# Designed miniproteins, single chains, continued (3), part 91

Each design is a single chain, and the fold is of that chain. pLDDT is the mean over its residues in the fold that is shown.

## One batch from the design tools (miniprotein)

Design m11148
Fold by ESMFold2-Fast:
Structure m11148 (fold): chain A 100 residues (1-100)
Amino acid sequence: SLEEIKKLIELYKEFLEELNDIYLDYLAGKLSEEEALERVEEVAKKTAEKLPKEAQEKLEKIVEKARERLKAGEDFLEVFREFEEEVRKIFEELYEKLKE
């Protein structure tokens, strides 16, 4: 329904705004890599609780992948970019299902 689509878009906008704040604080030197990851995990958990179970499980796996990549010493900005792209795909899939 249109109402469900609006709620999904609002949730995604809120998620992106919080994610962008973490990114900017990291670039400004206000957060370490570990602190930035912790905040991303908190935002992802709150967002997941508002999503259908299948989307929640996908988001949890994406967060775990990002955590493992950072522990392996991969670049934070690259991992963060790919994390954002993977989350976008989840919201796009949910949008397409609601559009039907």
Scores: mean pLDDT 86

Design m11149
Fold by ESMFold2-Fast:
Structure m11149 (fold): chain A 98 residues (1-98)
Amino acid sequence: ATVVRRGEAEASSPSADAGVLVEVYRDGEEIALSTEEAARTYAAVRIDREAGRIRVTVYTGADAKGPITVRLTVTEVVDGEEVRREVVVETEAVEEVL
């Protein structure tokens, strides 16, 4: 069984085409992202887009203790102007068996 740590972050966005940049930090260091694999050097990321919101679920390797910090930068075009919003969520990483 593979043990991972899970964190979640959510940002409100009315636009289905809003750009989303996801950055994940563990122990103060940025972790590279992967859509397929959770490991020490990679955070596996799942992005769910629903009307009016973007939800990000992050899985990291179980070898490091401490919280996961997820930084979401949401970029929308409103009246021809680029608007950026940043959401930073620090979550207690919970162990999950995959």
Scores: mean pLDDT 67

Design m11150
Fold by ESMFold2-Fast:
Structure m11150 (fold): chain A 91 residues (1-91)
Amino acid sequence: MEEKAREILERLRAGEDSELNKKIARALQEKIQEWAKRVSPDYEEGKREFAEILKEELGMSEEEAEALINEDEEIEEKIEIKLIEEILKKL
């Protein structure tokens, strides 16, 4: 759930040291590193590949993915929340 993912993100930012938070932080870091390896160092190709990752991994629409790529500072938190939701589904 988005609300629970937001709460977990706040706790991670506060440095809360629980076993669940450690598992989530590890999975989040591994996923971000995986995505970084999948995108091209070329700016235009990297943007397209990142949009594909957002659609495949987080179920984002084309419109949402384009909005993130063009307005990344304002929707970074939304990406982190959706990623935590996906991690929680696998725990």
Scores: mean pLDDT 70

Design m11151
Fold by ESMFold2-Fast:
Structure m11151 (fold): chain A 77 residues (1-77)
Amino acid sequence: SAALLAADAPGAVEAARALIEEAREMLRRGADPREVYLKLVAARVLVAAAAVGGADPAELERLRAEIEEVEEEVDAK
């Protein structure tokens, strides 16, 4: 499972970005905070897979920062 995800680091980064953007849009629309949180958990799993696959550390740090920003917004509600 993790090995298969690690084989496609670029795909994992792209998928993580898509989930983060989806989470932001869901939050803007007033979706259930729990549903937003589930998207962020999925994004974190993909960031971890991308890291194992050798993705750019700077890109991974940006993705982690974006996830944290959305989590802070969820927690503020």
Scores: mean pLDDT 80

Design m11152
Fold by ESMFold2-Fast:
Structure m11152 (fold): chain A 101 residues (1-101)
Amino acid sequence: SMEEIRAVARRGRQIIIDQVRMLLADHLSPATIDALEAQIEAEFDRYEAGEISWDELRKRIRRIVGETAEAAGLPEDKIVQLQMAVDSGIRLTEREIQAIA
């Protein structure tokens, strides 16, 4: 149902944001994390408006998270961990939507 699809999309968005917040809590200021979350939400809004594909959404969020982490001076292994968490969250959300669509 459309209600189930919306619920899955909302949970996926929340999981990605929560994982990014958790992984960056000790490395970024709360204000920087809030700004990053707003950027991630804006990209999901673009996807929901039909402006970008699901694959483009994944690439854009991965880039935004990676650039923010690099600017903060995080080591490469931590940046990779963040990008993997984003990829996993988006792929799980896509699969769940496809399963109920």
Scores: mean pLDDT 78

Design m11153
Fold by ESMFold2-Fast:
Structure m11153 (fold): chain A 96 residues (1-96)
Amino acid sequence: SPVEKATEAARSGDGELAAKAAIDAANYVKQHKGPEAARIGTAWAASAAYAAMQGRNPELAFKAAEEVAKSIEDAGGDPRYVEGTRGLAEGAREAA
């Protein structure tokens, strides 16, 4: 699944792969439109976005974190996860 791919990409240390996988995981979460799916997808996508920041591609990390945040918001997920994911996006911008 896209979420499993995001987890594997985050573990690989390949920041670009991790960010792209996070965007795919965000789209998967959005399609499922459940609070639990949004929560689980956020954890994996946030891990992938963090790996992208560690890979020193802050623009891609920012894009991944923003897409994840929008996906959670569109799915009606917990606003605290939206805020936390946007915090990752801001951190990526500061690293750029």
Scores: mean pLDDT 65

Design m11154
Fold by ESMFold2-Fast:
Structure m11154 (fold): chain A 80 residues (1-80)
Amino acid sequence: VSPLTLEADILTALGLIYYAIGKMAEKRGDKEGAVEAYNKAIELLNQALELYQQAGDTEGVAEIQSLIEDVKKKLEEVKK
């Protein structure tokens, strides 16, 4: 495992934690908290995406792009 891939994995894990925080906030009716958490998740996942791209990890890139899209869909749903 390259240092770039390890760093990307850590950022992905943090992004997933914020995604979970956003879902919990949404369930509690905290729209503002959900938006903040989803935005933070997207920020962290985009950082992971850049690192996977630098490492040439095509599978990692595809997985993170899919995950970012899922979080973005949740964010748009909360903004209603």
Scores: mean pLDDT 87

Design m11155
Fold by ESMFold2-Fast:
Parts: sequence; structure tokens; C-alpha cells
Structure m11155 (fold): chain A 67 residues (1-67)
Amino acid sequence: SQKMRDYFEKALALLEAGEDESKINEYVAEAAAIHHADPEGNAEVLREMLKPLAERARAYAAAEAAA
């Protein structure tokens, strides 16, 4: 679902901006709720989104370790 992608993208943008974790978690929860409502229909979207999310998470961890 495009709406699920939008929530993941908003969560990533907030994470990169150093925004409040509570707001990031809210967007992640909305994306998860959309997936749980239609797991099969959103499975491919979730797989596609998880790859860049994992890469972004690793980049963030590396940056924090270097700081």
C-alpha cells in the first residue's frame, strides 16, 4: 500500500532529522497496523521497504559508533 510506504518514509525522515522517538514510533505503528490489516497484500511492499530501512539503520548505528 502507498499509505504504508508513506508512513515508513515519514518515520525515516524523522529519524534522520533527529526528531522525537515517540513520533517516529507512531508512524511505525501506523505502518504496522496497515500491514496487519492486509498482510498478504502488503507483504511485497514490506519486503521492499525493509531493505532500505535496514541500510538506514546500519548507517545510523555506524554514525553513532563513530561519534
Scores: mean pLDDT 63

Design m11156
Fold by ESMFold2-Fast:
Structure m11156 (fold): chain A 83 residues (1-83)
Amino acid sequence: TDAVVEEAARVGEEALAAASQLTAADPAYQPRLDEVMALAQELARAKRDPSRRLETARRLRERLGEMRDELTAALQAIKAQAA
């Protein structure tokens, strides 16, 4: 198991979960959900190419991590506003 690839996948799943919940609450987040889905597909393709998987996974881990943090904060703000 490649730790960088697994970390990228985990972070991507967390970003996708947050984006999906945000889009369900506010359709304006659909472009963010589409972006996370596109990045997850890029990671899935990269996992099938051993020569590029590490470089691509590292790059995607960083980007998906930023999106995860942003989307999770936005979701928490919406939940706090609703309370």
Scores: mean pLDDT 81

Design m11157
Fold by ESMFold2-Fast:
Structure m11157 (fold): chain A 86 residues (1-86)
Amino acid sequence: SSVMDEIRALLRGMSPAQLVAAFQRVVAYVRTLDHPDRDTVVAQLQQAIALAQQGDVDRAVGTAMNALSLLTPAQRQQVLALLRSM
């Protein structure tokens, strides 16, 4: 979707340190959600943080995008808004 493409573009433009900060902020948001896959999304985003800390930007972004695909379209729009506010 266009929202997922915009999220990917924003993340691909970030340094490893910016990706860690971005993913931590997204984790904080996801933890507030009443969503059946919430704990799975959090775990995958935490894995993306670990990959970003190792400098593996491509795998970090890919892992984060897979996690975000489990969210609703409305929740993905909130993630995009959150990333744009950074």
Scores: mean pLDDT 91

Design m11158
Fold by ESMFold2-Fast:
Structure m11158 (fold): chain A 86 residues (1-86)
Amino acid sequence: SMEERRRVSLETAARLNYIGGLFGLEQGERKLEEGDLEAALLNYRSAALSYESAAELFEELGELPELRERARELAEEARRKAEELE
């Protein structure tokens, strides 16, 4: 159905953004350890945006509230880490 296709598309987009956030956060931490503050800042900012997008998509999906809440928490963490480097 059209509704099922919409659901699958939203869930897929939400999960991909969540994974993007995870990658950005891990890459940011690695760059910070390497002393590359500019790359760390960029990756933390990217992670925050990806997690924010994931949370919004999970909210629109209306399912997986635990992933929505976790995405919001991780977005806040990534944003805080980015702010500490500014």
Scores: mean pLDDT 90

Design m11159
Fold by ESMFold2-Fast:
Structure m11159 (fold): chain A 70 residues (1-70)
Amino acid sequence: GDTPLNLIKKLEELIARNPNMTATEAIDEVLKLAQSLSPAVQKVAEHELNALKEKYGSLTAKELLEVLKK
């Protein structure tokens, strides 16, 4: 199992399946995947992903990926 959540890799996979995906839609899909992690890791991932959604939710998933790669 992947204990650390690789957000960049998951965003690239999601964008490959739906290039027009919004940042909010991509973050929601990553949050669903975070539910398979340990409770402690899940809580941290949910907190950080919700913060990204608030700050970058108006962007496309591609634009969010570019922000995270910088």
Scores: mean pLDDT 76

Design m11160
Fold by ESMFold2-Fast:
Structure m11160 (fold): chain A 60 residues (1-60)
Amino acid sequence: MRDQIEKLLKTLGRSYEELLERQLEHQKLNAILQARRGRSNEEQEKLQEKILEELKEMLA
């Protein structure tokens, strides 16, 4: 039984290349989205600070 599992892993290893191509597209999209969100978060924080300053100026 254990030897059969190792053989399956070897077969899966070759199939992994094909699966990797599919997952690579999904992971690439996710990585791009995450990278964009990381940058957007910094911009969002700056935007929030600017809005707060504008509100303060209206009160002054």
Scores: mean pLDDT 60

Design m11161
Fold by ESMFold2-Fast:
Structure m11161 (fold): chain A 94 residues (1-94)
Amino acid sequence: SGGAIAREVAELARAGRWEEAVALLQREAGLPEEEARRVVLVARTQAEIAELRAAGAPLEELKELVLKTLEELGELTEEKEEEIEKAFREEEAQ
């Protein structure tokens, strides 16, 4: 069940146990190392965003983290960058 694995990966990422999360995905989900690292990077970034939001970090810091993660995943497109810039601009206006 993908749901149980996803929950455990998210918990390991939240605890900073990223190597264990990568190994879990390789063993239980059969993912190649590169793909497992990408999944863990996303989970780690989501956990870091939640922590920064709870700590009241500036929106600019959250935006930089999101953009950096998308760049590391090779998924940073002009469209996604514009979407993120717009979302953070709307959040600042509220």
Scores: mean pLDDT 77

Design m11162
Fold by ESMFold2-Fast:
Structure m11162 (fold): chain A 88 residues (1-88)
Amino acid sequence: IKEKVLKLIEELEKIAEENGVMTPEIKELLEKAKKAVEAEDFETAKEYLSKAGKLILDRLAEKSDLDALEKVAKIGKEILELLEEAIK
């Protein structure tokens, strides 16, 4: 679970960077989420990822980039489902 979640967070970072929606706030939230995942604090990771994902989706929606928005939403859902399964 940890390795898969970290890989998905890296995919979110890449999409945000490539689509010009990465901000210092989003980057900080994703870094905190990765540290929480490494510490196996999946509840804290879920909180940071939910905040980062919302900001990324909001910015992509403003740009009307539907392809990027769909990819981020799908990755975000997969991350949250994995974290919820780990937390129970």
Scores: mean pLDDT 78

Design m11163
Fold by ESMFold2-Fast:
Structure m11163 (fold): chain A 100 residues (1-100)
Amino acid sequence: MEEEKLKYLLELMKLPVAEPFRDRPLEVNGVRIPSINEIVEAVREGKISVEELEKLLQQLILAAMEIGSEEEKKAAGELADQLIALLKAINLGEKYTLKA
């Protein structure tokens, strides 16, 4: 499931709704949150786990909602909805569709 979860998270980051965050890191209260491209590169280099990838995506979404432009806040909300739906689908798939 880790490989499938990683694949789905990477596909989520390629969606048009993620465009505002691809090349733009965010900073909130002195904490730097990497851009989507930086997160993807870190995963490819083996620097972060799938769990850390998920956490960084959540942090990026929260930061964008806190300090982002109106467009970035809207995109972050849509991205959050997609991430929640994806995580629910993965959880349900593990329980009900192991052979699907």
Scores: mean pLDDT 75

Design m11164
Fold by ESMFold2-Fast:
Structure m11164 (fold): chain A 72 residues (1-72)
Amino acid sequence: SEAEELIKKARELADQGKYDEAIEYVRKAFELGDYEGAIETASYIAEKALQDGREDVAKKAVELIKEAFNKL
């Protein structure tokens, strides 16, 4: 699906350390209704960002996770 391709791109961007772009792609999947994919992928981004000392990104990812849980 379109949401699955967006999630795949978000993971690839996160693996490259492009965390802000990765979050944008997760947000696009969220807007398409993939709340579970958004939670799982934002959690992945948060973990990688924390390993790199990017607490700012981890906080953004946590807010997205909270928004997605509110849709379940």
Scores: mean pLDDT 89

Design m11165
Fold by ESMFold2-Fast:
Structure m11165 (fold): chain A 98 residues (1-98)
Amino acid sequence: DVEANQQKLEDELIDLLISVANLSRAEAEEILNRLKELGLLQEAQNFLFLALSKGEEEFKDLVELIKKLLEENKSPEEILEEIYKYLSPNRPLEPVEV
């Protein structure tokens, strides 16, 4: 059941936003709905779960960044660019071994 699986993932994300990022349910639902409207929900879920795997502080910082970008009405492209910059700080890429 595709709809049931989608709802479960949305509920899990809302619970994480409330329990880990200390957001209200209304704030968590607003973030989720705005990400859905922008077509970014799947990408944002992937990045948030990746950040959570690194630690609660990484997750909180990413949630705060997303919230700020949504409040500023950034485009989907700008939101993704800022998330990529956050998760990939400007560390020189080590050259690939030959």
Scores: mean pLDDT 75

Design m11166
Fold by ESMFold2-Fast:
Structure m11166 (fold): chain A 63 residues (1-63)
Amino acid sequence: MENARILADELERLAKELREQGHEDFAKRVERYAKTIREAAEKGDLEAFDQAVRELARDVEAH
């Protein structure tokens, strides 16, 4: 799950940028998604990865 690790790294960078822009609450949520995706990658849990990505997409749409 190399793509999942890359996505987690990108989400960590996005969270940092959001925090710098004053979007603290959204940054915290993005950090939680990054952690969940990284853990799913470590376990090889494709279902947990897919679920986390869907939740992230929904959160971004609702923003």
Scores: mean pLDDT 79

Design m11167
Fold by ESMFold2-Fast:
Structure m11167 (fold): chain A 73 residues (1-73)
Amino acid sequence: SLAEKYRQAAEDAEKAPTPEEALEIVRKYGGDVKGAESAAKAARHTAESLGRDPEEMAVRAIAGYARAQAADA
């Protein structure tokens, strides 16, 4: 099912070493890459403002977005 694909995308994206690889995982499973990119951009901006690791926060945001898509599918 679509929900199962998005859930798997979220789990795999969570383990990605970079935001780019996390986005590739979302793309591979047919998820909303544009939405995931927007989430990553927002997370990077917030992380930089707070002095946190922007790449790590971006990966978490991409995985979280995919998980939200799974819940809505």
Scores: mean pLDDT 83

Design m11168
Fold by ESMFold2-Fast:
Structure m11168 (fold): chain A 100 residues (1-100)
Amino acid sequence: SSSLQGLLNALASLQQAATDTPFAQALVTSVQTLLDTLLANAAALVGQDLRTVPVVQELDIALGVLVLAGAVFQNTPLIDAAVALESAVSSFLANPSAFL
């Protein structure tokens, strides 16, 4: 799926951008784990109220913290990559079946 590839490419960009920011590396590992959990359960998310899904809320918070970290450590590629992954996740949540 081109949608899944876009999401995986956004994650790879985030991992690359975090290389020089050790605080962000730990958060990116958490984001990867949360995203892996979300994708593994994609079929079960179809038809659910995504506002009530804890992994979605945790992922949103983690990505927001990465944007803040990018600003604090003056890592613009980290900000751009985190925002791009937020957009890719929003696309996933809007249509989970397109990623299966």
Scores: mean pLDDT 80

Design m11169
Fold by ESMFold2-Fast:
Structure m11169 (fold): chain A 85 residues (1-85)
Amino acid sequence: SMEELLKRIEEVAKTGSLEEIRAALDEFVEAMKKLTPKEAVRGASKVGSILIKAALENPKLDYEEVKALVREFVRRVLKIIGEKL
């Protein structure tokens, strides 16, 4: 379910490596393709909040790498939502 995926993303974001977080985000982006635009925006907003917290609290993450990951994630989210409209 989407709730289970979001919980897993939150867990990985707290202690995981950049690569583990990227893999979880890739799974989320694929799941977004099956959601309504409203559900996709709601889920993406929650993931954004999780990533901001991870950038501040996860000692394994380099700031510049997280910034690049967030930019790529936002770009992919906007593309999927745009294709649903």
Scores: mean pLDDT 82

Design m11170
Fold by ESMFold2-Fast:
Structure m11170 (fold): chain A 63 residues (1-63)
Amino acid sequence: SSAKRKEQEELNRLIGGLLRAIGDGDLEAIDEYAAKLGMSERALESAKEAAEPLKAINEQAAA
């Protein structure tokens, strides 16, 4: 159905946004996309742990 297609397209968009946020080290964006995706606390912690070293590298590059 068209409703299921729109739901899948929205999920794909949110997943893409989450992956970009992790790559950018954007912890605020990770929280936003995780909330929209209904991610578990464990999954959110893992995503933030992956983002922390990327954020540190990005901050160092900006200095």
Scores: mean pLDDT 78

Design m11171
Fold by ESMFold2-Fast:
Structure m11171 (fold): chain A 84 residues (1-84)
Amino acid sequence: GAVAYGVIAKVEGDKVTIYVFSSNGEFKVGDEVELEVEGLSGSGVLKGVVEKVEGNYITVKVTESSLPLSKLKIGDFVKVRKVP
């Protein structure tokens, strides 16, 4: 499956926008994804659905999270994995 590496660019409500700097495949609106976040305030796993793709930016609507979204910071590293 497709994997992307990026950083958190924006967090609004249940939506996380990631700036992707490396990817081995395409992500499309409607794709189910798992986000592995590694940040100074904590590390965690989020699950969600791709809601928007614009240039190098992917916006994910988070459906499940191992940590509060308020703990996510701009610049936190994220690995994005497409799930079936």
Scores: mean pLDDT 82

Design m11172
Fold by ESMFold2-Fast:
Structure m11172 (fold): chain A 77 residues (1-77)
Amino acid sequence: SKVKEIAKEVLKELEELREKEKDPEKKKRLQALIDLLEKALNDPSTSDEELLTVAKYAATEAEELTGIELKTRPLLE
């Protein structure tokens, strides 16, 4: 589905942010957001609507945490 492809792109960008992050506490929080989104993506009971909600949540939290707007933001609007 289009939503699964969007969620995969968001997940990839969160992994890149985690790799570049130097603050260990922020890196740990980014990992928690990655784990949350990955779990939703891999759960066959998760609807596209629920998956999009999780992707939006993870993206917004990561942006608040890092001060960096995600390149994938337009896919979530």
Scores: mean pLDDT 88

Design m11173
Fold by ESMFold2-Fast:
Structure m11173 (fold): chain A 88 residues (1-88)
Amino acid sequence: SPLDTWLRDAIQLAGTVSQSARDQMQALADQLVAAQQQGISQFEQQAQQITDLVNQVLQQYLGDPNLAQRGQAQVAGSMQQLVSALKA
């Protein structure tokens, strides 16, 4: 599913930073999948938490502000598309 693909990509992105970041992303991914079973509003809330964590990881480890900003925009766009697809 698009959710499964996106979750794998998010975990892989976090993994390029550290094992700890990957483990945190995996835990949030598991919560996001559980929230999807409970409805769209809870899914949207969990999706925002994952986006915020990725943003923190990018800010801590990327010394190039342009790379960090572009990465943040890409993650936010992917999350918005996923949420929109679930609402359709």
Scores: mean pLDDT 63

Design m11174
Fold by ESMFold2-Fast:
Structure m11174 (fold): chain A 75 residues (1-75)
Amino acid sequence: DAVKKAEEIVKELGEEIIEELLEKYPNASFAELFEKAEELLLEKVKEKYGFEPSELTLQIAALLITAEVLKLKKE
């Protein structure tokens, strides 16, 4: 279940990645934030848990993180 795995990853790493994206990329577009969220998620999951998530799981997690970053940037 790619959605459930993505939600678990976002629960564990989402806050850290959101903070980093807001700090380093305050003016980034949706596409730029999505790409960087995917990069950071892949790096952090591999470093912390020693596994590589499926492409679909990674994309879902990156979409969830990117949506939250954009919501925070508009306020």
Scores: mean pLDDT 81

Design m11175
Fold by ESMFold2-Fast:
Structure m11175 (fold): chain A 69 residues (1-69)
Amino acid sequence: MKIAVVYGAGPIGREKALKAAEEGYDHIIVVDRDPERLERVAEEIRKLGVKATLATSQEEADALYEKLK
């Protein structure tokens, strides 16, 4: 499974996450301190047919990556 971890759900992080989805990643983990930004980016990723998981810290993202790979 091809997994990407994207740090930030602001404009730059959103662009990176959508780029990863377009490049054929199967699952994207998005990390941000703002749950509303995370949810918006995740919905956009899921609309492209890619799985999205949300993390609010680097430690949570690392744990999710280990679990999903």
Scores: mean pLDDT 82

Design m11176
Fold by ESMFold2-Fast:
Structure m11176 (fold): chain A 76 residues (1-76)
Amino acid sequence: AAPTPVEQLKARIEERTREALRAYREAVAAGDLATAQQVLDSAIRDLERLRATSTDPAVLALADRALAELEAARAA
C-alpha cells in the first residue's frame, strides 16, 4: 500500500534534514560559509512550513527535533 500523508510528511522531514546537514558539512569543509548559512536557513524555513501544515503530534515532534538539530549546527 502507498504511504499515508503522515508517513510521507515524516519521510520528507527526515530526508530534508539529512540533506541539509550533509550539504552544510560539505560547504563548511569547502570553506564556503555563505553557502553553509544559506543551506541551514533554507532548511529551517522549509521545516517550519511543513510543521505548520500538520496537526499530527508525531509529525510535530519529529519537526521539532529536526529544527533543534539544524539550530544546533547553526550555533556551532
Scores: mean pLDDT 85

Design m11177
Fold by ESMFold2-Fast:
Structure m11177 (fold): chain A 68 residues (1-68)
Amino acid sequence: SHAEAEAYREQGEKAFAAGDLAAARRHYHLALTLDPDYLRAAANLAVVEYAETGDPRALERARELLAQ
């Protein structure tokens, strides 16, 4: 359900704030498994990808997702 997806998104954001990129990625993937159209979770996952890789294309993807 979307409520469960939102809970995983919240846990992902807490993990990201703590610097735990692996936990953040896992929680965002779980959110997207429950709600594949969850733009905020998809954008947050792209931000994790940027934090892991430094690739500015990941930030552009996050912006594109949030512009929908």
Scores: mean pLDDT 87

Design m11178
Fold by ESMFold2-Fast:
Structure m11178 (fold): chain A 66 residues (1-66)
Amino acid sequence: MAEAEALVRAVVAGDMESAMEHARKLVEKVGEKKAIEQVREAAERLGVSDRTKELAVLVVLLAASE
């Protein structure tokens, strides 16, 4: 859960390099499907916009496609 929150916080800050690094670590640990679930839950908990939530999910998908 800490990696998913760090990813969402990095997206909010506009730090896409850090967001990608957290996404790669998260996908490596739990896989793409669970990474997306955890990122959505973290985004809802942090109260970010739907746009930010969708962007965070796209970052996970991009990391998983590497």
Scores: mean pLDDT 84

Design m11179
Fold by ESMFold2-Fast:
Structure m11179 (fold): chain A 71 residues (1-71)
Amino acid sequence: LEEEKRRALEEMLEASVEEVDLAVKLVITKKKEGEKAKEEAKKLQEELDEKSREALEAERRYREALAKLKA
């Protein structure tokens, strides 16, 4: 049961990280497409920052949940 909860938390964390990775790739692609996409790339970077914060929060929750499970 405890191990199952740890694995579920890891899967949630990995999903959040994967979403950030996809957003990063999209930003890079838009920058490479040149000046016409420059403003769109800035908006995508702001969205990436938000997803990065969500991934960090998921990581912190994962660590806190692990501490509670060990206790």
Scores: mean pLDDT 77

Design m11180
Fold by ESMFold2-Fast:
Structure m11180 (fold): chain A 68 residues (1-68)
Amino acid sequence: SEMDKLLDQAVQKSAQGDWSSASGLVLLASEIAGKTTSKMFKAMSQMYKLAGDLDSSKKYAEKSKKLS
């Protein structure tokens, strides 16, 4: 889906150190969906993991599971 493509691009931008673009893509996906989804929290978890923030990565992984 288009939202899945935006979230994949967000993770890629985070891997490149471009957190501003990465977070903007997650926000855009959220606006298109009209809500925060499990896939968005999973993307945030991966973005934080790539940034070395393991505590935030774990927090967002747990939020993703609760929405699934």
Scores: mean pLDDT 81

Design m11181
Fold by ESMFold2-Fast:
Structure m11181 (fold): chain A 95 residues (1-95)
Amino acid sequence: SSGLEKSIELAEKNVELAKEYYERTREIAEKVGPAAEKWLRDAENNYETAKKNLELAKKSKDVRKAASYAAAAGVNASGSSASYLFAEKVYEKLK
């Protein structure tokens, strides 16, 4: 496998992680309502941006550029995770 393939695989894993935290945040938002809305929106935006970074990594013919897009998708996954943690904290306080 090329370094390009490994970068794409990393970007795919980061998109999956962003999706997982977006879905978890959505489940909490359904229970909490408006108090979780900002974090749900932030998690959704991070997931959408992670998918765009994966597309850019796949279109890149430069290993360094593909790796940078994979890393950007990782930042998006971290953002989605943070949104989940904030939503969970709100849920705990409301009951």
Scores: mean pLDDT 90

Design m11182
Fold by ESMFold2-Fast:
Structure m11182 (fold): chain A 106 residues (1-106)
Amino acid sequence: GAATEAELLRLLEEALRLLRQGRLEEALEKLKEALKLARTIPAPSDAVLAAAREVAEAALKRLFADPSVDPTTATALALRYIGAVIEGDVIGILETAIEALEVLLA
């Protein structure tokens, strides 16, 4: 419902802000909350898709900027992200963002 979608958008905005501040563990926790909520929404809006893409792209940019990250791992996650975007798969986009942050925190 609209209230659930508004909460999802709030969590995605918080995750993006935390990620931009370098607060990766807190961003990861907000993304895990967002993923749980996204799984309850059968047809997310274009606004949710856009917000999820923005967070995932920010996470992937950090991943590619980190010299300790294996380029093969970064490339695999970027390809998974592209596939999820083509399909409009908000869950896949959020899972990719979560995995990117887990790699950065490993």
Scores: mean pLDDT 90

